# Designed miniproteins, single chains, part 49

Each design is a single chain, and the fold is of that chain. pLDDT is the mean over its residues in the fold that is shown.

## One batch from the design tools (miniprotein)

Design m1694
Fold by ESMFold2-Fast:
Structure m1694 (fold): chain A 93 residues (1-93)
Amino acid sequence: KAEEAVEEAIRALRAEDYEKAVEYLAKALALTHKIPEEKAREIAKKWLDEAKKLGLSGEEMAELLEARWNAKRGKVPKEVEEKFAKKEKELEE
């Protein structure tokens, strides 16, 4: 159920529909952590803002989210996996 919301967020990021990406990511966070959707939306917006600060494109954000949440759809190239590890570590401080 949370995985389906993450997959929809990934699709929205690839389409550069950041409003839908925030909505679906917030839904996934609310389901996973049992928090209110309003708080989950704030967390999702913060994540997106941090990703934008790193200069990530919608496609790169989608790949990072897919790698982080283990969405079952992707072939992540080895080079992209290494890039994600560095950027994810930076986003998490």
Scores: mean pLDDT 69

Design m1695
Fold by ESMFold2-Fast:
Structure m1695 (fold): chain A 88 residues (1-88)
Amino acid sequence: MDLNEAARGLAEFLREQARQGKPPSPPGYRLASDSLNNAAISGQISADDLRRVAEALRESARASKDPETRQAALESADGLLGAADYVE
């Protein structure tokens, strides 16, 4: 499975969940972010795909009414944006 395809799938999934008001739990955001950061360091994922996932996480944060979930999504988005800048 191509990690770039996986990142696009994850971004689309997160946007769909945000539209439905079903954002992932805080641990889920952090685990997904860590996995993508590791893939970026290994050169297995593009900066554009990382930014796409980060934008989807920010959309999920906006949809969430739980402060902890919102904070976890925003922290994960910031981490992915940092990784995207690193792999360019």
Scores: mean pLDDT 67

Design m1696
Fold by ESMFold2-Fast:
Structure m1696 (fold): chain A 74 residues (1-74)
Amino acid sequence: SLEDLAEELIEIIKNSKSSEEFLKNFKKFLADNKLTMEQFVDLYNSLPEELRKKLLETSKEWQEKENKKREAEE
């Protein structure tokens, strides 16, 4: 289902420790679900607004954590 695919993507974002790891896991996600990038965009645009917001919030939190690591330099 679309909800299952969205939840799988959320887990990939949450569990990715770097941009490289995210890209690797995202490519695997596309392959495992037999999706092209174009089909993924269509799927994302078909998601209920609540699931799209959840994905955006998860992505924002991940980006903020990565930004803080870069700013801390340690």
Scores: mean pLDDT 75

Design m1697
Fold by ESMFold2-Fast:
Structure m1697 (fold): chain A 74 residues (1-74)
Amino acid sequence: VVDELKELAEKLKDKHPALARQIENLIRLVETYDKDYVKKYIDVYGPLLLEALRGAGVDEETIKKFEEVLNKIK
């Protein structure tokens, strides 16, 4: 999960640095906080991040991979 998020952040870093930072913040939350807190964060901000990725023109394969990783954390 964390390694998959790191790969996604690296992929987005060059063209979408703000989105890469949001994924890096999510990695920090997953590593630092309890599972219930992280789940609550993803329930609120996960849909917003997916919408931001779509709005920024990120490719569908990358968006689907991120969605799969979010579902593994929930």
Scores: mean pLDDT 80

Design m1698
Fold by ESMFold2-Fast:
Structure m1698 (fold): chain A 79 residues (1-79)
Amino acid sequence: MRLVIEVEARTREAAEEIGRRLERFGRRLGWRVRVRVEGNRVTVELEGDDISPTTAAMLEIAVAVDHENVLSIRVRLED
């Protein structure tokens, strides 16, 4: 499964930090990770066999609790 997380942050620096945190998390789980930062937006693509809807929801919540830096988040699960 492939998980795509798109975050709009208050600043480019916040977007880059969010991307780094998600990349570190995915790599620690053995997932393939691709990060793209465009201005204050970051797209993180995670790919692994053990990615579940529950894992996606938990990652969305973990990013969203940074309410000072996160303006919006969108998460998609793809096969």
Scores: mean pLDDT 81

Design m1699
Fold by ESMFold2-Fast:
Structure m1699 (fold): chain A 79 residues (1-79)
Amino acid sequence: ISQLLQLGQQALQSTDINTQIDYSNQAVDTLRQLGGPTDIINDLQRLSTGGSNSTDQSTIQDISRGIYHIARIAARILS
């Protein structure tokens, strides 16, 4: 659970889209191992893949904030 929150924070702090996608995928894997809600898992995957073709800094930051927010919610639910 704390690992999931940490992964969300790392994604938020990253300015590199590939790095934040990597952290998002790690969070997805963690949620699957914990038996987390599929809706949250799907939302994390959509955010990570939606940004893969973006080079805009503002878009990357918006996606990172979304990933962090969903990771926080997932951590609370799995607590």
Scores: mean pLDDT 61

Design m1700
Fold by ESMFold2-Fast:
Structure m1700 (fold): chain A 109 residues (1-109)
Amino acid sequence: SMLAALREEGRRHYREGLKAKEAGDYDAAIEHFSLAAEHFLAAGDYKGAARAFFNISTAYDEMGDKELAQKYLDLAKEYAARAIEATDDEIEKGVLEIMVAVGNTALKN
């Protein structure tokens, strides 16, 4: 299905973003996570989008861009809230809540 193809492309870009981030290639990481978020949003995968936006936020924080880090953390929070509303999976809810808490703590310091 088109939705399954969009989710798979989102996951592929997310994995490439993680590899770029591990290598310290933050510009490449942001590009891949942005593409992942676009595909996940097109598929209605708010959990995938939240995780992608969170990783864009952490990349900007590592680059010293606190304003863009906060912008993408706010997007991650918005889509995490939508994902939490849409799921009965308590483990997924907990993971998303921890992600938001970690981001809030990092940007306060």
Scores: mean pLDDT 88

Design m1701
Fold by ESMFold2-Fast:
Structure m1701 (fold): chain A 57 residues (1-57)
Amino acid sequence: MTDEEIDAVVAELKARWGLSDEAAAQLRESFRTLGLVDVDTLDRVIANGREAAAAGW
């Protein structure tokens, strides 16, 4: 997975769930660390993004 793909996913989550710049940066780091390789992993990260948004990051 490329950095551009990760950035695109983070941008989608930021727009869709109203994440702050800080929350978006944290998700990007998580994507980089996990090395997204499949849709199941992506779905789990999306769920984590929702949790972060709900927590008011």
Scores: mean pLDDT 67

Design m1702
Fold by ESMFold2-Fast:
Structure m1702 (fold): chain A 66 residues (1-66)
Amino acid sequence: SMEEKIEKIVEAIKKMLEELRKKSNLSPEQLVQIAQDLFKKIASELSPEEAELLKKEMEKLLKEIG
């Protein structure tokens, strides 16, 4: 389903950001910027409906990081 597809994308991004946080001395602000850039790039390759769902999940994830 669309929801499962977006969930897997968000989970992969979350794991990538957690790995970057553990292996590097990046600030929370830098992690937020990286997450925003990744979401923008992925959203450009998705349908409008999938991109809207990803945007909502992005907002939730960024709130958890900050």
Scores: mean pLDDT 80

Design m1703
Fold by ESMFold2-Fast:
Structure m1703 (fold): chain A 95 residues (1-95)
Amino acid sequence: MVELLRQRLDQVIATLPPEQQEEARKLADEFLRLVERLLKIASTLPPGQQGLLLDMLRHGADGFLTYLRQGDLDKARSLVDDLRQIVDDLEKQQK
């Protein structure tokens, strides 16, 4: 899943103006790290909660890709920041 998302992100970033590609790559790398952390959390959860978390990830990934395609790096960054907060909170609850 993370590898497929990386491939899709690479394709989208390649279509952006060169001046936006570096920032978009940094945001994409942060997003992928958060996705990997969420997938690890999901694997430890009951099936019902795992399904909800995976649905949230799918919608988040689609939103992130859309913002990158539009060159809206501010919205992409806000989405990454929101996801980071969710991941941090979930990891604290998993102890």
Scores: mean pLDDT 81

Design m1704
Fold by ESMFold2-Fast:
Structure m1704 (fold): chain A 61 residues (1-61)
Amino acid sequence: GLDRAGLAAAGAASLVAQGRLDAALEVIETVSTPEAAREALRLIAAGRYDEAGRVVLEGAV
C-alpha cells in the first residue's frame, strides 16, 4: 500500500544521500518489482523524489 511504498521510498532516499546505493535498491525491491526499483533508484539519485514515489507505487507487489 501507499504507506509501505512511501516509507520504502523515504528510506531509500536517505540511503542514497549516504552513498549506500545497494542498500537503497534492496529497500525498494522489498515493496516493488525489480524494474520499478531500478527506475525509482535512478529518479532518487537525480533528486526526483515525487516521481520515484509514483514509480514505487505503480510497481508495488
Scores: mean pLDDT 75

Design m1705
Fold by ESMFold2-Fast:
Structure m1705 (fold): chain A 89 residues (1-89)
Amino acid sequence: SLVEEAKKLIDEARSLIEQARKAIKEGNVDEAETLIRQAESAIDEAYNLAEKLRKEGKTEEADKIMSEVHELRGEVTELRAELAKLKKK
């Protein structure tokens, strides 16, 4: 189902975000950049699935996915700020 697909993408994005945090702590700029981009892609795909759910009238499921997407986008923004600091070294 679209809900299960979106949940898998959200879980994947969370895993990628955790991996990106570790890469940043280790000073692995290129790995962190790649992981952040992969997380952003998964988040965008989950957002698109939430929009499809909304069009199907599944507004409650769509709203829950959108809430998680918004939270994850915030975390990615923080990681990009930390990566920018690391790139100055």
Scores: mean pLDDT 88

Design m1706
Fold by ESMFold2-Fast:
Structure m1706 (fold): chain A 91 residues (1-91)
Amino acid sequence: MKVVVEKYDEEGPVGEVVSSEGSAEKALMALLKAIEEDKSKKDLTYRITATASEFELELMAAMITIWLAVEGRRATAEVEGGEMTIRIEAK
């Protein structure tokens, strides 16, 4: 599976933060690490483009939103057409 993650803030695109070929689990862990290492107080949007099934993307979205909720962060996720969009509210 190929995964590309692009980061956006309220001013526009920040850049590619993850590019990985491998399992969905490996891609998910890399994305969670990128989110955890973000020290900005901005509203963030992550676009994830992956060669994965719709079910795998929706499962990944659910896991990320649950993890962020446990960490006290508010997030929403949408899956459409092989792309997942995650929006994370500022702390």
Scores: mean pLDDT 71

Design m1707
Fold by ESMFold2-Fast:
Structure m1707 (fold): chain A 65 residues (1-65)
Amino acid sequence: SEEEKKKKEFKEKVIETLLNRENVNDAYKELVEKFGRTEALKVILEAGKLDVKKLKAQREAEKLK
């Protein structure tokens, strides 16, 4: 579904933005630029439900594979 695809891409961009930004303020500013203030807050809350540390470790493992 188109709607499902959009949601998946949105989450992937969130994770990528947070992984590429070490400073939370930088990540928030990037999200505001891309999605707007209200959406940026939703994204931060959504990301809080993800184990970013584990996800980053999995990405590193995949890159070395």
Scores: mean pLDDT 66

Design m1708
Fold by ESMFold2-Fast:
Structure m1708 (fold): chain A 58 residues (1-58)
Amino acid sequence: RELARRGAAAGAAGDAAAASELLAQDPNTHPKDREGARRAAAEGDAAGAASAAWQTYL
């Protein structure tokens, strides 16, 4: 939970790589969301990475 929350905050700050990495380390993040965040980070899509992190809590 904390790692996904920090990932969402990093994504909101425009740091797609940090958001993806923090989300990937959260054991409660669904594998599908981890892959989505990794792809978004590779594309430089910080908003996409942040969105994936928030969906873990919804």
Scores: mean pLDDT 61

Design m1709
Fold by ESMFold2-Fast:
Structure m1709 (fold): chain A 78 residues (1-78)
Amino acid sequence: APRKLDEKTKKAVKLMIEMLRKFGADPERIKEIEKLLKEGSAEAARLVSQEINELELAEKDLEKGKEMGKELEKIRKA
């Protein structure tokens, strides 16, 4: 990709990866995103957002869904 991730976006992606681990996302997909983040690819930000969205759509527990929403809100404010 012709653009590197800036430092602020890299920090946000790292926080999103930790959120994915906390809420039980697929470890193989997390590894793929971490590899892209290490390479400085802007694709890392897109894929982490997609995985969080898929995780939210799969969650049937309303309380866990609320907790996920609060974690995303914290990341957005950081």
Scores: mean pLDDT 75

Design m1710
Fold by ESMFold2-Fast:
Structure m1710 (fold): chain A 65 residues (1-65)
Amino acid sequence: GMHEAAVALAAGGAAGALAAGQSDEEARKTYINAARSAGATGEEAERAGEEGLKRVKAGDPAPDL
């Protein structure tokens, strides 16, 4: 569904931002914008972004869609 797609894109954005050496603030903008690209808005984009980052930090790769 849209939420799972938003989380997957956010995880990819977070992983890419961290690999590129972006600051925490820039990385946050990157993964939230990635979640928004899947159609998430406002709080939905923030929640999906944080869930995506949590998956990356847990050592899981971005979910394969």
Scores: mean pLDDT 75

Design m1711
Fold by ESMFold2-Fast:
Structure m1711 (fold): chain A 91 residues (1-91)
Amino acid sequence: SSAGREKAIEARAKRIIELAEKYKNPFAQKLVKMAEKIVENSKTEEERRKLIEQEAQEIVDEWNLPDSFKSYIKDLLEELARRIEREKKAG
């Protein structure tokens, strides 16, 4: 179900933040920094979608991933951006 997929992406985003902050994992840190740039450089949902599309394509190209992974990376970056924005608003 779509709800199950959303919950899985949310759990993965939470784990990536933990890997970046507690374990200093370089791949997790890169994903978090990309999500932070998306939040900083987008003022609307449309701008955010465009930046996510661009950054997901960059990851796919840089890491030589199959095109099928692009959708997953887009969902992951979107959830990371939402979490980072919520944390900044919560203080």
Scores: mean pLDDT 80

Design m1712
Fold by ESMFold2-Fast:
Structure m1712 (fold): chain A 99 residues (1-99)
Amino acid sequence: SEKEKLMEEGLKLAEKELRELGKKYNIPEELVERALEVLREIARALLEEDKEAAIRALEELARLLVEILRAMGWSEEEIEEARRQAEEYIEKQKALLEA
């Protein structure tokens, strides 16, 4: 389907960008691979219209973001701010998916 093709292309672009970012900021390969796995889960859940799976994957991505930012040398204050922004984004996405 066209939606599946667009999602596949989006994932390929995200993979390239995430791997380049990982190399630039010396992010552990394991964290990059986990982020890519979660992004694929989000894409699958959205294609399958599994709102609960999409929300769970977004929450996992937010937890993983904290680990990535810490690996990049962000301060605890900056991580806390990023966490708040991620939680706000997830709540907004939950509202949209539950509408």
Scores: mean pLDDT 81

Design m1713
Fold by ESMFold2-Fast:
Structure m1713 (fold): chain A 97 residues (1-97)
Amino acid sequence: SEKEEMDEIYSKLTEEERQAAVEYYLDWLEAAGKTFEEVKAILKKHFPDLEVESLEEAARALFAYGAYKAKKKNNLSIDELVEQLKKVLEAWRKARG
């Protein structure tokens, strides 16, 4: 299922990589000029039963959704997606260091 695939993707990332993913998404949202209220509206459209209290929680949910959609759009296995995510996050962290 969608939730099971998203949970499996998350389980294959380290805590540091999960944190980097959230920070990457927060940077993207800030660069796009998105407010917490706008992000909540986007999340309610895709996850009507989801309630989030912070932009960080919203970023986590959007990352999981984005990863799942990328997997489906590009016909990737979970392992292939995880490897691509790790490379993107490593490159982003090096650019930020």
Scores: mean pLDDT 73

Design m1714
Fold by ESMFold2-Fast:
Parts: C-alpha cells; structure tokens; sequence
Structure m1714 (fold): chain A 71 residues (1-71)
C-alpha cells in the first residue's frame, strides 16, 4: 500500500495508506481542499467499501472534514 498525505481546506494534513488509484486520490484531495465535503464523503465511503482504506483512516478523514465544517 502507498502512503498519501491529504490536505484539507483548513490546512490540516491527513496521512493514509491505500491501494487506491492516483486518480481517486487526486479527486479526494481536490474535494477536501475545495471544502466540497459531500464529494469528499462520497469518495472516502466508496474507497472504504472497496477495501482501499481502513476504518481508522476513514475516521481520520471524517474528523478532518468536521474541522473544515467548523470554518
């Protein structure tokens, strides 16, 4: 699995380990940076259901998204 560091609209960094494609990771990164939380949740849930990210990493992303919502 590859390590990816995702940056949110709040400037928070989240590091996850995944077998997801670079295209999927770029789409997730873009959604997180733009504060498009609906799209970010959709992508993260799909990757979790496909077994590409762990529950722990999905929770990290979810917590980071909640901090973006607070802005």
Amino acid sequence: KKKYTLTTASGEEVTIETDASDEDMEALQKALQEGNLEEAERIALRLYLEGKISLEDAEKIGKAMQRVKAL
Scores: mean pLDDT 79

Design m1715
Fold by ESMFold2-Fast:
Order: sequence, then structure tokens, then C-alpha cells
Structure m1715 (fold): chain A 73 residues (1-73)
Amino acid sequence: SVQDLGAEIRQLRPDWSPQQIQDAVRDVLIRDGYMTPAQWNAIRNNPDAASATQQANVTRAAQVIVDQIRAQQ
């Protein structure tokens, strides 16, 4: 789940703020073409408005961040 992945990122990178975690997820989503900056801002302001596809893409981006951190260890 997104919550489990968020907890794993916090455990792997306790030096990262909540904002830095959100910025890392945002950058993966935008870079890989899963989301526009406008869509990210809309979800950030109202998470309940996120579509199932957008929620799945956020989960995928969080998994990419976990995998990147683990690859650097």
C-alpha cells in the first residue's frame, strides 16, 4: 500500500522530511509521464479526488523511490 511504502521510505531515509518524500514521488511521476504538475497539485490539495489510476501511479512511483534507495545501499 502507499502507506506501507511511505513508512519504508521514512525508515530507509530518516533524514528526509515529509515534503522531500512528496517531492521525490512527484519528480518520478512527472519525469516518467504518469502525471502532470497540475494533476499533482490537485491531488496534493484533495487526495480524495485522485482517480484509481492516479492512486496506482503514486504507489508505483513510491516503489521506484524504495528501489532506488535500496540500490544505493
Scores: mean pLDDT 81

Design m1716
Fold by ESMFold2-Fast:
Formats: structure tokens, sequence, C-alpha cells
Structure m1716 (fold): chain A 104 residues (1-104)
């Protein structure tokens, strides 16, 4: 009971941290891709964006697994992993749409 409550609180904190970092990195990648598109054209920007988003996804998975491993509650672990999966799916969808915008 008490330990489960503590794990759920830690999970909530981890979810916020993972989501915030993923969003920040994706937003930074979008800014860098726009700058590359202006200087070198859309194809180089799209290639850069895809590579950066793949790197962000792998880092998000790693962080989620590390946070989940620190939790003893199965429910808390699953909550962190499910939230990270949602962040990854959202990042992929946003990146695909942004790449379509860059292609003009």
Amino acid sequence: AAQEAADLRRARQAIGEIGGLTKKKVDEAFREAKELAEKYGPQEAIDYLRKKVDEIIEETKRLAEEHAAALSSPQARQWVLDAAKGSIEGAKLRAERFAEELAK
C-alpha cells in the first residue's frame, strides 16, 4: 500500500520528465530542420529530421526502461512504459506531418 503509493508518485514524476524531454527534443529538431531547409533545401532537412527523431525515440525508450526498472510496482512500471509508448507514437506522427510540410 504505502510502497505502491510511493511507486505511483515516482511513476507520475517519471512520465512528466520523459514526456517533457521528448517534446523539447522534438521541438528542437523541428527548429533545426527548418533552418536546414532554408539553407540546403527540403530533402536534407527531411533526412536530418528522420534521423534525429529516430535518435529521440531510442533515447525515450531507454529512459522509460531505466525509470520502470527502478519501480517495484508492476502497475507503476506499466504506466511509465505505456506513457512513453504514447510519447513515441505522438513524436512519429508529428515528425511525419512536419516532413510533409517541409516538402512543400
Scores: mean pLDDT 87

Design m1717
Fold by ESMFold2-Fast:
Structure m1717 (fold): chain A 61 residues (1-61)
Amino acid sequence: MEAQIQKEVDDAMRLIMVGVANVAAKNGSIPKELAEEIKELLLSGKPEDIERARKLMREAQ
């Protein structure tokens, strides 16, 4: 039941990070194709997917 509140907070954080990925793609910091992958991973909300998205962002920088 605590997981429900944490899930909502985590989902909000993921949406913020998705916005950051969109801005980074528009800014030219990462390719649009990579931004789409990162967004998909972030929206899944899974820890492994989040780590994968972070790794992709690190490698693009």
Scores: mean pLDDT 73

Design m1718
Fold by ESMFold2-Fast:
Structure m1718 (fold): chain A 70 residues (1-70)
Amino acid sequence: MEVQLPSSELMSDEEVREFAERLKRDALESKDPGIGLSLMYMAVGVAKAVGDERGKRILEEMIEEVKREL
């Protein structure tokens, strides 16, 4: 079951997007892109656990971008 938390107090949508963009670059630069994708999926799991629905969507969108570029 989903729990509500004040995400604006934790991290803004802009900060989440910046973090996701960094993970994308790290994944594409990595010798093993599978490791980068695993880290991105882990970040989605954390966003789900803290109830950050917007952060989860931003991270999922970035994962789709990385998958298209691999």
Scores: mean pLDDT 68

Design m1719
Fold by ESMFold2-Fast:
Structure m1719 (fold): chain A 98 residues (1-98)
Amino acid sequence: VSEVESLRDRIMDLLSQARRSVERGDYDQALRSLREARRLAESMFPYARPDVQRRVSEILDRAEESVRRGDVDGFRRSIDEFAFLVHEIVMQVKLEAS
């Protein structure tokens, strides 16, 4: 439980950094933050169903593509979806541990 909560908090911090980078036009830094968030999210995959794992990967691929195209709105929508799924994984683990 504590491990997945720690991973979630680190992911959320990286997403906040990515948002600020995009707002500054620093797309290279935004991509680095997204790639680190992906690495941490993959560490959560043992706690997630295969369909959720695929959705996370697809959303992050979409977010990176939005950054490369300068699509700020598409990027924001994708990272909001990703954040929601990360929260759902953590809440499911916490419920199963209770």
Scores: mean pLDDT 85

Design m1720
Fold by ESMFold2-Fast:
Structure m1720 (fold): chain A 87 residues (1-87)
Amino acid sequence: SFLDELNELLKQLSAAKTLDEQAELLREFIERLRPLAPPELHPLLDRAEQKVEEALASKDPEEKERHLLGALALVSHVASRVQAALE
């Protein structure tokens, strides 16, 4: 299930050595989620991808973390909605 994949993502994020590694993990998850999300949720995935790019472009660790947390919140919402649609 996508909730199981989201839980695995959270474990990988916790184990990541850098915020840039966390950004790449989130980017990969967004790409997996995109073809399964209905069109009305694509703007949320686009926003999540934008936050990942903003994190990667930032030199400030606090800004990186804020952007990644924002991306994770959006991704979690979309994953939950996709999972509900599959049930």
Scores: mean pLDDT 84

Design m1721
Fold by ESMFold2-Fast:
Structure m1721 (fold): chain A 62 residues (1-62)
Amino acid sequence: SIEETEEEMQKLGEEFGSTVKLTDEQIDKLTDAAVESRELLYDGVSGEEVLKKFKEELEKLK
């Protein structure tokens, strides 16, 4: 469901942020990626595809 995917995204973002010391610029990029991912969910993109794209954005911040 959309709600379950949003919860998983929030958890992934929190776990990433607790592990990696993010700059303000990286936090902004992470926030933008989360917003874009939620928009894709509302547009009918599957939760699996959205989570995959979100994880790819997290990898770019390493």
Scores: mean pLDDT 77

Design m1722
Fold by ESMFold2-Fast:
Structure m1722 (fold): chain A 79 residues (1-79)
Amino acid sequence: MEKELEQARVLAITAEVLRFIGDLIDEELAAGVEWNEEVKEKFSELSKKKLKELEANPDEELIKRSLEILRELKRKEEE
């Protein structure tokens, strides 16, 4: 059970970081910003900051949702 919770935590953090990056991409695209070194650096810094926040303050709701996602993935693997 502990391994499942650890995987859920990693998944939760990864999903949040990916969602955050996706939101940043959408925001920059809407603003007409081209991909360049400055944008990449900002994304890297913001992503690291978000990761640190999630690691420092684990969200139990997020972990529960990630557990459900893991179970859904296992179900789909059987399809």
Scores: mean pLDDT 71

Design m1723
Fold by ESMFold2-Fast:
Structure m1723 (fold): chain A 90 residues (1-90)
Amino acid sequence: SLEEKYKKVVDLVLEFMLRISPLLSEEQKKKVFELLDEFQKKAEEAVENNDVEKLKQIVQELADQLKELLPEKSEEIEELEKKMLEILES
């Protein structure tokens, strides 16, 4: 189900945050938290509507915003985006 795929996407995001958060400033953590909160709200709406294409767009938007905020982590963010999209396409 799309809900099960979304839970796997959330797990990947949480794993990514656990890896990078010790390297982030408090200001960066706050901004990332705000992005993740907005992502969660939009993604949950897409899941409720069973809209996989919208969820893919939301994932791509999150990755783009994270790369803008954390350009030094762009390669790790691109890997995260690829893994998230692979789950949604499975």
Scores: mean pLDDT 87

Design m1724
Fold by ESMFold2-Fast:
Structure m1724 (fold): chain A 104 residues (1-104)
Amino acid sequence: ELSVEEFNEMMKLNDLDFSVKSKEELEEVLEKVYEVVKNDESPEKLDLPKESAGFLVELAKLIPKSASFEAFKAAMQAGFKTFSETKIIAIIEKVMIDTAKKLE
């Protein structure tokens, strides 16, 4: 699974000033992103820095809205790990969608 260190490094590599302090905080952030995307709400509802919120919501939009929270969380974590290895959006999207589908 995605570690706190891997998440924070990915945010930093994208010039995003947001970081999490614990695995619990990481899961809370993913849950809030899930609710925002599922309900087609503004990234501003995440109470995160604007660019960080935008990045997380755009990544989350690659996942089907029908996905359960467990499938969504796994897909987001897989996307972050894939993003650290490649910048090819099509590969990141495929990994995220495939991960979500495996849990459905």
Scores: mean pLDDT 75

Design m1725
Fold by ESMFold2-Fast:
Structure m1725 (fold): chain A 78 residues (1-78)
Amino acid sequence: GSAPVRSFSDLTQDERLQIALLVDELQSNPDDTRPLSELIRNSSVLSPALRQKLLTLQQLLGGDFPQKLAELAKEVKA
């Protein structure tokens, strides 16, 4: 198995691109009020491995997780 994820910097370029696609889906569907953890679990753009990594990061980062996710997506699009 891969080493445990501790931060967004531990993610591959491909995983960062998948996160940018997730953030685009969330921004395109502002009326979807499901918890972010549920949106991650049900996202078709995320690999199963990346879903687990993001759920782990959500538990580690707590309230900072949505901001860090948005910052990463903005950085990938730059």
Scores: mean pLDDT 79

Design m1726
Fold by ESMFold2-Fast:
Structure m1726 (fold): chain A 99 residues (1-99)
Amino acid sequence: VEHPLFDKYPPEVQELYNLLVEGKVDEAFELLMKLIEEGKISTSGVLIILGGWIPVLRAAGITLPKGLGGQLRTIVEYASQSPERAIQLAEVLYSVLKE
């Protein structure tokens, strides 16, 4: 983890960030899907992720696929392209994880 403050974050947040900065898009996507399936990310949490990132992707001229999985994968791919975007997605994950 490059960001010193990430040491205070849950292991799942640190793992997502590390996968994103390593360009492991498939593994980062599978981690998010696992957290959704385990109920660690609620339906509201998924909508928060989508609502925060879909407008950014559209403004960047990125064509969004149909369906939740395709949209989440596109967000993960976009976030993996810079450390700043990876941090932003990891922070959103932290905000939507159950307390």
Scores: mean pLDDT 81

Design m1727
Fold by ESMFold2-Fast:
Structure m1727 (fold): chain A 75 residues (1-75)
Amino acid sequence: NAIQALDLYVQASDYYSRGDFQQADQLLQQASDLLSTSTLSTDQSAQVSQGMQRMRDGDYDGARNIFTSLRNQLS
C-alpha cells in the first residue's frame, strides 16, 4: 500500500539522519517493495523521485518532508 510505503520512507529518512544506515537501508527496501505493488499518479511518482534525490544528496530532512507531505496527500 502506498501509504505504508511512504511511512517507511519517512522512517528510513529518520534512520539515515541518525547514522543508522543499515536499518535505514532495510526500511528503504521495504518501502520500495511496497510501492512497487501500488499505482501512483505522475505527480506522486515525481514527488517520490524528488525525495529519493534528496536522500542521495544527504538532505535527509528534505527527503523526510517530501515523503511526509506526500503521505498526508494520500491519507
Scores: mean pLDDT 85

Design m1728
Fold by ESMFold2-Fast:
Structure m1728 (fold): chain A 95 residues (1-95)
Amino acid sequence: SSRLEKLREELVRLRNELRAEMDAENVPAADKAQLETVVSVLEFELLANADKPVEEVEATLQRILAQLLPQLSPAVQARVRRYAARALEVYRRLS
């Protein structure tokens, strides 16, 4: 659908923005790898749940973050939380 296409395009934009921010801030390679892995999981879940109400998608992302965040460094956790907030805002705007 056009909504799914727009969501996919916006998520690609957010990923590219995150990569540019990581490069500009000289984020260590190991932290970049962890961020890329978590972002891929969040992108997959947003696209797989694109036709669901925003409240269900938010609950799903919060559940996933509760499982993944404890395995990450504090700096990576902060960046994942910012990415997730931006991605959910995009999802909400397109819903």
Scores: mean pLDDT 86

